# Ledger of designs, part 76: designed miniproteins, single chains, continued (4)

Each design is a single chain, and the fold is of that chain. pLDDT is the mean over its residues in the fold that is shown.

## One batch from the design tools (miniprotein)

Design m14795
Fold by ESMFold2-Fast:
Structure m14795 (fold): chain A 75 residues (1-75)
Amino acid sequence: SSMLKKELEEIEKEIKELEEEIKRLEEEIERLRELEKEGVEGAREKLLEKEIELGVKRLELGVLLLVKKKLEEKL
C-alpha cells in the first residue's frame, strides 16, 4: 500500500510536469500562428515542428493518465 502510494505520487508529479510542458508549448504554438499570419519566414516550419512535439507530449500524457487510473484501481 505505501509503495503503491509512492508510485502514484511519482506518476502525479510526471503528469503535472508534462501538463506544464504542454501548456508552454501551446502558448509557443499560438505565438508562432501569429507570426505565420504576419508572413514571417520560417514561422510555418517552426509551427509544424512544435505541433508534432505537442502531439507526442499529448500521447505521453494519455499513457501516464492511463497508468495513474490503473494504479488508483489497485488502491
Scores: mean pLDDT 87

Design m14796
Fold by ESMFold2-Fast:
Structure m14796 (fold): chain A 98 residues (1-98)
Amino acid sequence: LPAPSPEAAARAAAAIAEAQAVYDRARAEARALAARGDYEGAVETLRRGAEEALAILNRAAAELHDAGEDAAAARLGDAAAALGEEAAAEAERIRAAG
């Protein structure tokens, strides 16, 4: 893929940072719920946070793809895959603790 424009790279970085902040808040809340023995609430909180974070990444990827910024869109796709794997691993850790 050709290198992304500086503007596309900045948009992708901003979307990744926003998605990560959303996920980090949900993970912290889920861990607090699990610490209180609310494993079902913890998994549900993590699921909703991951969905919100993925929606941010997918929206930015679609906008960048429509702009012809395929390399930046692909980077957001990679970030979405990594976030999905992390959320699945965290959910398994929470379920194993219950």
Scores: mean pLDDT 90

Design m14797
Fold by ESMFold2-Fast:
Structure m14797 (fold): chain A 56 residues (1-56)
Amino acid sequence: GEKILEGTKKAIEEGIVAAAQRGAEELGGPELARQVRDLVLQGKIEEALELLEKAK
């Protein structure tokens, strides 16, 4: 049902935020982690990925 779909979507979104923040912290420390987290929370996933790639 729709409730299962909504729960799954939320879990995936939370997982993406956590993974992006962790990766950003490893690459550029807490400042980069904060910037990437904020972008992902705003739905700007492409911008968050570009920021992570620039930090490589």
Scores: mean pLDDT 72

Design m14798
Fold by ESMFold2-Fast:
Structure m14798 (fold): chain A 55 residues (1-55)
Amino acid sequence: SMEEALAKATELVLAKLAQGQPVRLSDFDELGREMGVKITSSMRSDAVQAAQAAA
């Protein structure tokens, strides 16, 4: 689902922040392929905002 994809995208951003690593567009593309959904630019933006608020 889109909600599940957004949650996973947020987890991905949080994990990268915890590791001191940059988040790359390819990371979202890989996640989308694994989940069978397209991670849109809006979903990427929402995930980054949610992760920054949680950090």
Scores: mean pLDDT 82

Design m14800
Fold by ESMFold2-Fast:
Structure m14800 (fold): chain A 80 residues (1-80)
Amino acid sequence: MEEAKKVKEELYKEYGEELRELAEKANETGSKEAIKELFKLMVEVAKKMGEALVKAGIVDEEEVKKKLEEETKLAEKEIE
């Protein structure tokens, strides 16, 4: 379980600032482009987290893939 915490810390260092900036832009402007970029980055971070958890044997690879596909579709629908 400590491994999941380490992965989260690494992802936060690499993507945290960018996620915050995009979230702020999306909230301030309501721009479809900013919202799309935010969701795209969130999906990328979730994918990296899922890959690390699969490698550690905590979750199933197919379950992670299905969850990411669902999140991506919801993000695309929200932007429409």
Scores: mean pLDDT 70

Design m14801
Fold by ESMFold2-Fast:
Structure m14801 (fold): chain A 67 residues (1-67)
Amino acid sequence: MEKVAIVVADTIEKGVEAALKLQKEFPEIKVFFATAADREKAEKFAEELKKKKGAEVEIIDLVELEK
């Protein structure tokens, strides 16, 4: 089963930094990033990956974690 993480961040810079750290720690996981403005697109992309590809998808919302 393919494992995918989608990182949602307030800025592109934060998103890229977090995605690179995750890819380094878990090289077998495919990591994507999105800005908070694209959160709904990221959620739809996650649902499509689960539905069409049978992937395990986790959304890591850094904006929510910063609260």
Scores: mean pLDDT 76

Design m14802
Fold by ESMFold2-Fast:
Structure m14802 (fold): chain A 82 residues (1-82)
Amino acid sequence: MDKEIDNALALMWMGIGNTLEKRGDLEGAIEAYERAAEIAVDPRVAAEAYRNLAKVYEKLGDKEKAEEAQKKAEELEKLAKE
């Protein structure tokens, strides 16, 4: 099913983002996490991607984007629980 494939691809992109983040490639990590959030059909997977985006933006000192990503993650987690 395409939906399951999309979630699997989103998890793959999150793995790539995590690897890039550990290497100090914060710009690459952002791109990977944005792709994960974009293709994720499960709000739990999307919420994880936005949490990771918030963390990377915080490391870059982009407080505004970090706050936006954090709020989106919290909104998606709330949707996933309900």
Scores: mean pLDDT 82

Design m14803
Fold by ESMFold2-Fast:
Structure m14803 (fold): chain A 69 residues (1-69)
Amino acid sequence: ELAKELQELADRAVEIMSQLPKEEAEEYKKKLEPLAEKAVEAIHNKDEEEAKKYIEKMKELIEEAEKKL
């Protein structure tokens, strides 16, 4: 379920951002926010391929942020 996967990514992002310095957390939020918006839009339009594309980009950014912990 793409909506569940997106929610799990959002929860993970919040957890990681809470552990990063404020300035770095703000940079990642700026990058993640438009991707999350596009993923939500794709899910609402039932465009699973587009949703997966943006979810995958979010995963890459979250993994990058996690490596800084």
Scores: mean pLDDT 81

Design m14804
Fold by ESMFold2-Fast:
Structure m14804 (fold): chain A 85 residues (1-85)
Amino acid sequence: GAELDAEIEREKARLKARAEQLGVTLSDDDIEMVAALNVLRRHGSPEVAARLRELVDKRVEKYGLTPEQRAEVRRSLDALLARLA
């Protein structure tokens, strides 16, 4: 709801500040994805694993990647999440 959206917007601001501190340029899509996952993870949502799989699926589809590249997409996503913690 609106409260969750507000928390995601606050997390997006934190991630933008972190990226600036590290000298890293992040896309709006990457910031939104990481912010949503971090907020859901903080709330102990059982949907985190399903949401993460959905984001991998959407990236595979959006960039025309093969199913065999799915594991590499997941690895790249996990690395991005670790860098922004």
Scores: mean pLDDT 76

Design m14805
Fold by ESMFold2-Fast:
Structure m14805 (fold): chain A 75 residues (1-75)
Amino acid sequence: SAEEYARKGKEYADQGKYEEAAEYLEKAGRLFEEQGDLLTAALAYHEAAEMYEKAGKKEKAERARQIALDLLSKL
C-alpha cells in the first residue's frame, strides 16, 4: 500500500539510508497520486526530494520537487 511504502521510507531515513528512503517515498507518492490523493502525493514527493538531497542526488531531488509542485498546482 501507499502507506506501507511511506512507512518504509521513514524507517530507512531514520537509519540514514537516504537514497532508499527517497525511493520508497517516490513509490508512496505514485500510489497516492493514482488514488487521487494529490495533497498526500505532493507531501510524499517533497519528502523524497529532501531525502535525495541528503543522499547527494541533486537531479533526482529536483525532479521529485518539481512533481510535488505540479501536484500542488492542481489543488
Scores: mean pLDDT 89

Design m14806
Fold by ESMFold2-Fast:
Structure m14806 (fold): chain A 66 residues (1-66)
Amino acid sequence: SAAAETLARLQSLSRREQEVLFLLQSGKSQREIGEELNLSQATVSRHLRRIMEKLGLSSREELRAA
């Protein structure tokens, strides 16, 4: 039932947040995402926290399943 809300929240993500989420859902670790996007680990961590906030999710594991 939350599918429409989830879709709307996904559409609220910035281009960079979408790239980070895509790589996470593709099985990439936080380190591998940083290497692929040329971002520091701190920057990747901040993007993951912002994505979780926007999607209303509490864990990185839930992000992989979304």
Scores: mean pLDDT 78

Design m14807
Fold by ESMFold2-Fast:
Order: structure tokens, then sequence, then C-alpha cells
Structure m14807 (fold): chain A 64 residues (1-64)
């Protein structure tokens, strides 16, 4: 799944790959992906927390 690949990229410090994988999640645009990556880098959100937020956005998009 794209969320898992984004989490792996975040742990590896690969911001570009993390953004690319996050934007493949329904309901996650580039702005949201960059916000999540920056929050993890700033220590405001864990990698696991960012992955959970991306999954929640994907579930909300499927509810339409």
Amino acid sequence: MHVEKAAEALRAGDEEAAIEHLTQVPGVDERTARHLVNAVKAGRVSVEGAARAARQLGEAARAE
C-alpha cells in the first residue's frame, strides 16, 4: 500500500519518495503530503501518526 511505502521513505529520510507515495493515497494532495512530511521532520508527528492521518484521508475519500 502507498501509506506503508511512504512510511518507509520517511524512515529513510527520502522526502521526495514519501511525498510521491502519499499523493497516491485518495484524498491526499501534494500540499497535504508536504505538510505531513514537514510535521514528521519537525518532530510534531511520528511517522506512524502521519501514516494514520493519510489512511484516515483515504477512508474519507472512499466515503463519497
Scores: mean pLDDT 78

Design m14808
Fold by ESMFold2-Fast:
Structure m14808 (fold): chain A 69 residues (1-69)
Amino acid sequence: LEELEEKARRLGYEAATAAVQGRIDEANKLADELRKLIEEVRSKYGEEAAQRVLEAFNRGATEALLAAQ
């Protein structure tokens, strides 16, 4: 699970970075990858694990947005 959380954090960082740079299509593709990852995690590990993956993504996105200012 920790590996999936780390993957989600990286996706969040990359998606937010792409969005800040105006690469909206790339940001949307990364968000779609997260959606698929959340569905997989929910299926295998349940709702709590899916929430942890989403929180990791949000953490990565926040880190990127703060770094961009």
Scores: mean pLDDT 81

Design m14809
Fold by ESMFold2-Fast:
Structure m14809 (fold): chain A 60 residues (1-60)
Amino acid sequence: SRRKELLRQLAEGYLEKADEFYKLGHKEVAKSYYEMAIDLAREAGDTELVERAEKKLKEL
């Protein structure tokens, strides 16, 4: 659905933002963005994106 596509795009955007904050050393901020990306990806039904974001959280 169009809603699921929008949620997936938002999740990807938050994941990219989380990666940037992580690279800058802002681990606490990065964690929050990864968690938001996971929630949005779950709502979108994008299991692969959920797994990617969870893997990134484990690297923190």
Scores: mean pLDDT 86

Design m14810
Fold by ESMFold2-Fast:
Structure m14810 (fold): chain A 74 residues (1-74)
Amino acid sequence: SHAEAQEYYNEGLKYLGQKKYEEALEKFKKAVELDPSLASEVIAWLRHYLKTEEDLPEEIRKKIEEFIEELEKM
């Protein structure tokens, strides 16, 4: 349901704020799987995050970029 998808999306944002990147991406993936219309919002938010977080480790940056590419192909 949309409500359940929105809950996963909010959990993803919470984990991202805590720098729990793997958990954050798992929650975003579940949100988009339940409601594909959230994909564009998740992609936009993650692209913004990559632009504002200058000190993000390169391996984490690459993982987020690969996740965005996965969502864009859904």
Scores: mean pLDDT 85

Design m14811
Fold by ESMFold2-Fast:
Structure m14811 (fold): chain A 67 residues (1-67)
Amino acid sequence: SMEELLAELRRLSRLHHERGKLSPEEFERYLALLDELARQSPDPALSATLAAERRRVEENREEYVAP
């Protein structure tokens, strides 16, 4: 469900905040969650917001991913 995907996204965001970095696998999962939430969203505004966040996170990969 979208609610479960959102909960997983929030958990990964919290892990990033707590640890400073995600593993490469966690980061790829984070991007996949943003893509899936955008795809599943019936609200075009929410879908656009999620797509924008996906681009922002990908452009700032070095803030999120451990080497």
Scores: mean pLDDT 83

Design m14812
Fold by ESMFold2-Fast:
Structure m14812 (fold): chain A 59 residues (1-59)
Amino acid sequence: TEEAVERFKELTKTHSIDEAAKEVEEELRRLAAEGRISAAEAMDALIAVGKEKQALLAK
């Protein structure tokens, strides 16, 4: 979860907010498909990234 949020923040330095979110979502989907994280962990990370995206858009 925390790693996904950090990754999203790094990507927003060089990508749009929407593009950064899409990249992180694709990485989480791939990690879940590979069995490296559980579906629940992927969902928690997606929720955390979504909250960070909303915080950035509120600025």
Scores: mean pLDDT 79

Design m14813
Fold by ESMFold2-Fast:
Structure m14813 (fold): chain A 71 residues (1-71)
Amino acid sequence: MRELEAEIIAALARMYLGIAKLMYSKGKISEEELAEIEELTRRVEEAARRVDVEAAREHLDRLMELLRKAE
């Protein structure tokens, strides 16, 4: 179960990174914001590889917060 949960969290992070790249291409977020989202996505994937679901969720929550604040 935890392994599947970690995989789902990593998949969600990759999906949100895709959305962030699309938003950047349309001028909705800055290069700095995109770089922070890319770093958070990397941290989610690293935590998921360790099956550290709590750390993966924390990084994903921060990533989602940044996207939510994008205008």
Scores: mean pLDDT 84

Design m14814
Fold by ESMFold2-Fast:
Structure m14814 (fold): chain A 57 residues (1-57)
Amino acid sequence: MSKEELEAELEEEKKQLEELKEKLKEAEEAGDEKKVASLFSAIGILEAAIDFLESQI
């Protein structure tokens, strides 16, 4: 995989992370505890994926 391909994947993952953070804020404002827990888990998984991709660049 080229450095450019890794950077492109990293940008896509970061965009997904921002979308999840927006959804988390909405769920917190709505008091949806189950949705908050699910989104928090998804954010953690995606942050780990971003860290992994950054480690390969």
Scores: mean pLDDT 82

Design m14815
Fold by ESMFold2-Fast:
Structure m14815 (fold): chain A 66 residues (1-66)
Amino acid sequence: GMKEELLKLIGEILRLIGEILDLERKIASLTEEQKEEKEKLLEEKKKLEEEREKLLKELRELSEKM
């Protein structure tokens, strides 16, 4: 049902938030000497944030239909 799909989307969004927070923690631990590694992690974070925004849009659309 629609409630099951809503809960699944919420679970996926929470997982992405967790992964983003883990990346933010890793980025914060990097030194100026690790600039290239920092740039790679920032790029990965951006991709996860874009996926989160897509799922949040799907969650909003599903919630409006309930």
Scores: mean pLDDT 82

Design m14816
Fold by ESMFold2-Fast:
Structure m14816 (fold): chain A 97 residues (1-97)
Amino acid sequence: SAKEEAVKKLKEAAEYLEKAAKLSGSEDFKRAAELMKEAAEYAEKGDFRKAAEKTAAAGVLLSEALSTETNPEAIKHAKEALKKVKEAGKYSDLAKA
């Protein structure tokens, strides 16, 4: 289902952000990963509004961390997380429709 795909993509985004955090030591990547896990939990419950709120908060932190990050592997993982977030948004919109 679109809901299951949205949840999967949010969990994948969290995993990539955890990898970025491990490489960079950035608290912003770490907090963004936690927020993505919360977003996945809300999406699983069908609460797409709260999932979107958590995803938006994570996106702000991810954008800030990515703009100052110099570790190329951390940047690579953060960019993969951004792709997963965009995919999750697409599936979330389909699940709401």
Scores: mean pLDDT 84

Design m14817
Fold by ESMFold2-Fast:
Structure m14817 (fold): chain A 58 residues (1-58)
Amino acid sequence: MLEEALEILRKEAGDTLVQLLREGRIEEAMALAKEINEKHGIDLSDQQIQEVLLSLLW
C-alpha cells in the first residue's frame, strides 16, 4: 500500500528525500526510495514511487 511506503520513507530518510526533491535531484530521490523499499520488502512501480515522493512535499 502506498501509505505504508510513505510512512517508512518518512521515518528512514524523510528530510533527505525532501531536500533532494526540492533541489530537483529526482533520480537520486528515486534511487534512495527504491533502496529503502527493497530493504522493507515493498514492491512498487517507478510511477507509484514518484506518487509517494510527491506526497512527501504535500
Scores: mean pLDDT 80

Design m14818
Fold by ESMFold2-Fast:
Structure m14818 (fold): chain A 70 residues (1-70)
Amino acid sequence: GSMREELLREIGRILRAIGDVLEAERRVEEAERRGDREALEKARRELEEARRELEEAKERLRELEEKIKE
C-alpha cells in the first residue's frame, strides 16, 4: 500500500540524514584540528542544519506511524 511505501521512504530519509550528521560532525572535527575558526563556524552551521533535517525526518516518521496505528 502507499502508506507502507511512504513509511519505508521516510526510514530511508532518516538513514540518509544520519549519514549527513556524521559527515558534518567529521567536518567539525577537521576544522577543530586545523584551528580554523571560520571553517569551524561554517561546519557547526552545517551540523546544525543536518541535525534539524534528522529531527524533521524523525517527526514525519512518528506522525506517519501514529496515522497507521490509529
Scores: mean pLDDT 83

Design m14819
Fold by ESMFold2-Fast:
Structure m14819 (fold): chain A 78 residues (1-78)
Amino acid sequence: VSEEEKETARRIAEMVGKAVRDAALKLGLPESEAEAFGERVRDEVYEAILKAMEEGKSDDEILGIVAEITRRAVEELR
């Protein structure tokens, strides 16, 4: 995995983490809990993207993995 691939993974992970944090806040979670939840999901997405890139997965496959992690995170909020 290259530094450019890590940068791309970080950007995607940060976007997902923010979206999940904002969703948690809208559902009435305390700010500290919403932020911690967003950071956890961000880290999970980042590691999953790096692993998928190392395994040679396509961009579509990587996006599918990200979508699945995001879906599970939203279900955890319920």
Scores: mean pLDDT 84

Design m14820
Fold by ESMFold2-Fast:
Structure m14820 (fold): chain A 72 residues (1-72)
Amino acid sequence: KPAALTPEQVSIGVRAAVDAVPLSPQAATHLANLLMRDPEPTEEQLEDLAKKTGVSVETVRAAYEAARAAIA
């Protein structure tokens, strides 16, 4: 049970993700919302984000990894 991420941590993470991978503004917004709800999203949640935003699952996964590294 990880502690919930603060809005500041989510902002830092999403910025790192956008800097690391070609993430659309809508995908960045969906990633921010996902991280605010769940600091450790499941593979299914990442796949759902990719489908909703039209970004590849690989790109979403790379974005999440960059966000997690920046927040850690």
Scores: mean pLDDT 80

Design m14821
Fold by ESMFold2-Fast:
Structure m14821 (fold): chain A 72 residues (1-72)
Amino acid sequence: MDAKELFEKGKEALKAGDYQTAVKHYKEAIKLAPDSPLAPEALFNYGRALQKLGQNDEALKAFQEAAEKKKA
């Protein structure tokens, strides 16, 4: 599966409230394409899904990584 497809599936799951599924798809997309132009947005949405699951420390790390990639 292409990283772009995983990003899109993660986005759909996030909108549907399926936060565990969103986390799974975004994590896989980021792993496959960490330097993709989609990676900062994927990391941001990954962090949002983690916050919805109560994983606040991991969400903060994801937001920090998204911000660093956005600076590039």
Scores: mean pLDDT 81

Design m14822
Fold by ESMFold2-Fast:
Structure m14822 (fold): chain A 73 residues (1-73)
Amino acid sequence: MELVNKANEYRKKGDFEKAAEYYEQAAIKALSEGRPAEAHALFLMASDAYEQAGNPEKAEEARKKAREAFSKL
């Protein structure tokens, strides 16, 4: 939860790039812990935050990772 809490804090501050980085780290951790449903949601949150940061390339990478996480369900 600490990574998601940090992501939410940075998002509230308008630092969408850092928010996206923390959502992505939380998603990777969720995958390593056998929680692909949570990872899918977190990669989508990272993608949205990267879009808001003006980084469409990283947003697309995060969406691809979300699709890969969903395939494990």
Scores: mean pLDDT 85

Design m14823
Fold by ESMFold2-Fast:
Parts: C-alpha cells; sequence; structure tokens
Structure m14823 (fold): chain A 109 residues (1-109)
C-alpha cells in the first residue's frame, strides 16, 4: 500500500469516529492537514504520528472539531521541530494551515 493510501485510510477512520453532522467539516480539515504535511515533505512516520495523536483526541472528544484543529497544529509543530525545521518556517507553515482551515470553516457556515 502506498503512503497516500495508508494516510487516506487513517483519515477515513478518524472521520468515521466523528458525529455524522460534523464529518464533512472534519474531512475538509484533515484534507488540508494532509496537503500541509505533503507540502512540508513529511515522512510517512511523521504523518502517522500526527494522525495517531488526532485519532486519540477524537476517540476521547468526538464532538470537538475545534479541538481537532488545535491538536493538528500542536502535533505538526512538535513533529516539524523534532525534525530540525527552523521555528520561523514552522510558524509560516502553521499560519498557512490556519488560514486554509479558517477559509473552510467560513465556507461551512
Amino acid sequence: MSTEEIIEERIERIVSLVPEEQRELVRRILDILRETMEELKMSEEQQLAVLDRLEEHVRTHPADPLGIIRVAAEALREEMLAAGVPEDKVDEALLRFARRVGAALAEAA
């Protein structure tokens, strides 16, 4: 199975744990996260570490889409800093992620 297929299967699993009325929004958020991780050229191991943290959050807080955004940003920051990415580049990537998620939230309203 390719990295893309493995990541997509994990995203589908996380989305399935969220209440039906929030699934479309959560899927959009996770698609933005996936694209952000790909743009940052994160390894499969790094991408799975971010998604593992999100899955744990969703299992304990299934009706918290804002918490998903927060946990995704925190996990991205931790993984990028651990990989030796400079803090200014991490902040730039997180700002881009936040803007894209903000646009998706505005569209969903």
Scores: mean pLDDT 83

Design m14824
Fold by ESMFold2-Fast:
Structure m14824 (fold): chain A 85 residues (1-85)
Amino acid sequence: SMADELEKKFNEEAIKLAEEIRKLYELVDSGAPKEEIDNELKRAIEEANKFKETAEKLYDVTGDERYKKLGEKIVEAVENIKKLV
């Protein structure tokens, strides 16, 4: 079903987002050049936006409020991460 395809995509995007956030923190911790940190931040934001869009689509097809709340939390997390750079 469409919901099953979106759920699979949601899980794959969650893993990718976690990977990009981990890389960002590793670059910050290692004192990497600002350009490398900025490039990884951009990738993390792009993956967060994809994950948010999938969560919003899952809310639309399932009516499960947990996906709506997750979408809102992703927006807040992105804004907080932007402030750290």
Scores: mean pLDDT 84

Design m14825
Fold by ESMFold2-Fast:
Structure m14825 (fold): chain A 77 residues (1-77)
Amino acid sequence: DRARVEEVVREASERVKELVEGIKKAGKLSEEVKQLVQEAVGRLSDAAGRAWRDPSRVDELERVGREAVARLEEALK
């Protein structure tokens, strides 16, 4: 279902943006963290593209989204 893919992308993107703003406000935006943000966003974008072409891959997209969020949450600690 296309709508499910769009929903997962929206939720993951909103959470990633929130975490990136938190990292900036905490003064933790190092070059290493900037690279981690770029990699997380890139992986999420790639997984979203795959799920959009093949909606059966929405579980992969959800997993990639969770991994991206978890990595950014670790960067906040």
Scores: mean pLDDT 81

Design m14826
Fold by ESMFold2-Fast:
Structure m14826 (fold): chain A 65 residues (1-65)
Amino acid sequence: SLEQEMFELSAAVAGTVSGARVRVEFRGGTVYLSVEHPDPEKAEEVRRFLEETAKKVGLEFVELP
């Protein structure tokens, strides 16, 4: 869907810019997200950004460890 494509682009950009490892999986209208970074503050910033992006494009958000 367009919403999934928009989110995937945002996740790819955020991962590239921050150096975080971002894994995204979609099930229906739900995004399952994993974010890894050596700096926990950076990981949290990326998660917050992607959570807000998911809300903005109308996807439900679930964080994976």
Scores: mean pLDDT 81

Design m14827
Fold by ESMFold2-Fast:
Structure m14827 (fold): chain A 63 residues (1-63)
Amino acid sequence: SELEAEIDRLVAEIRRLQQEPFSKETVERLIELGVELFLKAMQLALDRIAADPEGVRAEVEAR
């Protein structure tokens, strides 16, 4: 899905920035990307629950 592709892109960008020297600009960028990743991950989880609540329930019950 497009949302999963966006999450993959954000994870890759965060990992790349973690290799950069420590700076205010790097930290601010990491915070921005972290918030965007969190919001998109939440949306993906909600979309999956809405699309297949029984499948998600079975996965949770499997521990």
Scores: mean pLDDT 78

Design m14828
Fold by ESMFold2-Fast:
Structure m14828 (fold): chain A 73 residues (1-73)
Amino acid sequence: SSMEKEIMELTRETLVELADLTDEYIKKLIEARKIKDEEEKKKKIEEIKKEFKEKVKELLERYKEKLKEIEES
């Protein structure tokens, strides 16, 4: 029961952090859409997408590592 509660709380915290990352991503895309130069705009959008993908990957890897620590304790 203690382990199950820790897993549920970790999952909830991870989902909240994912929501925050998603909100930041959307805000950055809205700002990038204001760029008048089409080439700079495309480059900035690709940069924002790459950064979001990398941050989500890092979040999921931290989640998996913390899950293992809970399960191995």
Scores: mean pLDDT 88

Design m14829
Fold by ESMFold2-Fast:
Structure m14829 (fold): chain A 84 residues (1-84)
Amino acid sequence: VEEEAVNYLEGALEAKEAYKNSKDPLTQEQAKRFYEKYLEKARELLKQVTDPEVRELLQQAIDALENGDFEKARELVKKAREKL
């Protein structure tokens, strides 16, 4: 569960980066859809995360993503992976 949640948040970060770096409207639309889907899945999995330190890091990462702080989110997701 913990690794799945981290994987989805890493996917969301990569989708956001693809959205920003692409000039193709179709690629941007696909990246936006993947971003939203991965974030939704990560939120659902958070309720099943049993490690309190990993859960806190993942919650903070989701909050950072929602606030548009992608650098902070990336660092928090990296810290969560190191705890797996």
Scores: mean pLDDT 80

Design m14830
Fold by ESMFold2-Fast:
Structure m14830 (fold): chain A 106 residues (1-106)
Amino acid sequence: SMEERRRALLVRNLLAVAELAERRGLEEAARLAREAARLVEAGRDPAEVARLLREAAREAEKAGDLDLARLLRELARAAEEGADEFELGVLEVAIAVYGTVLDKEE
């Protein structure tokens, strides 16, 4: 179904951003993003998913990673507002671009 595809895309984006947070040494942001992915898979409250992601964004911001913080806030908004497959696809590209920047810095 469309809802199953939307949920799968959101989970994929959350796990991708968690991996990027872990690569940055932001263990708490990575943990919060993985917990958000688990809640999405379980079909739990979108407001709780968004809360965890905004907490993860604050951890990224405290570490000075404003790009990661922005991606986490956009994912929080997408989860809370019920973003469609197109919007989630745009976020997937943004996350992949950020990953490419990290690969160049390593």
Scores: mean pLDDT 87

Design m14831
Fold by ESMFold2-Fast:
Structure m14831 (fold): chain A 75 residues (1-75)
Amino acid sequence: SEFDELVARLGAARSLGEVLRVVLTYRLGKEPEPEELAEEIEKLVGAVRQGLLAAGHSEEEAEARAAALRARLLA
């Protein structure tokens, strides 16, 4: 089943970037193109930045944490 394959791939993922790629592959029904992966990373990073700002973090802290997340997703 597609779900069992998803669970197995998530269990084998070795980085946050691999987790994102596995989830995006499942959602699209195909391997994401580099530009599709880049767009999804920027959407997640932007959402995290906005969430941090809404929670009362400074713009500097929100940007630093967003940059760290981007680095982890690209690794």
Scores: mean pLDDT 84

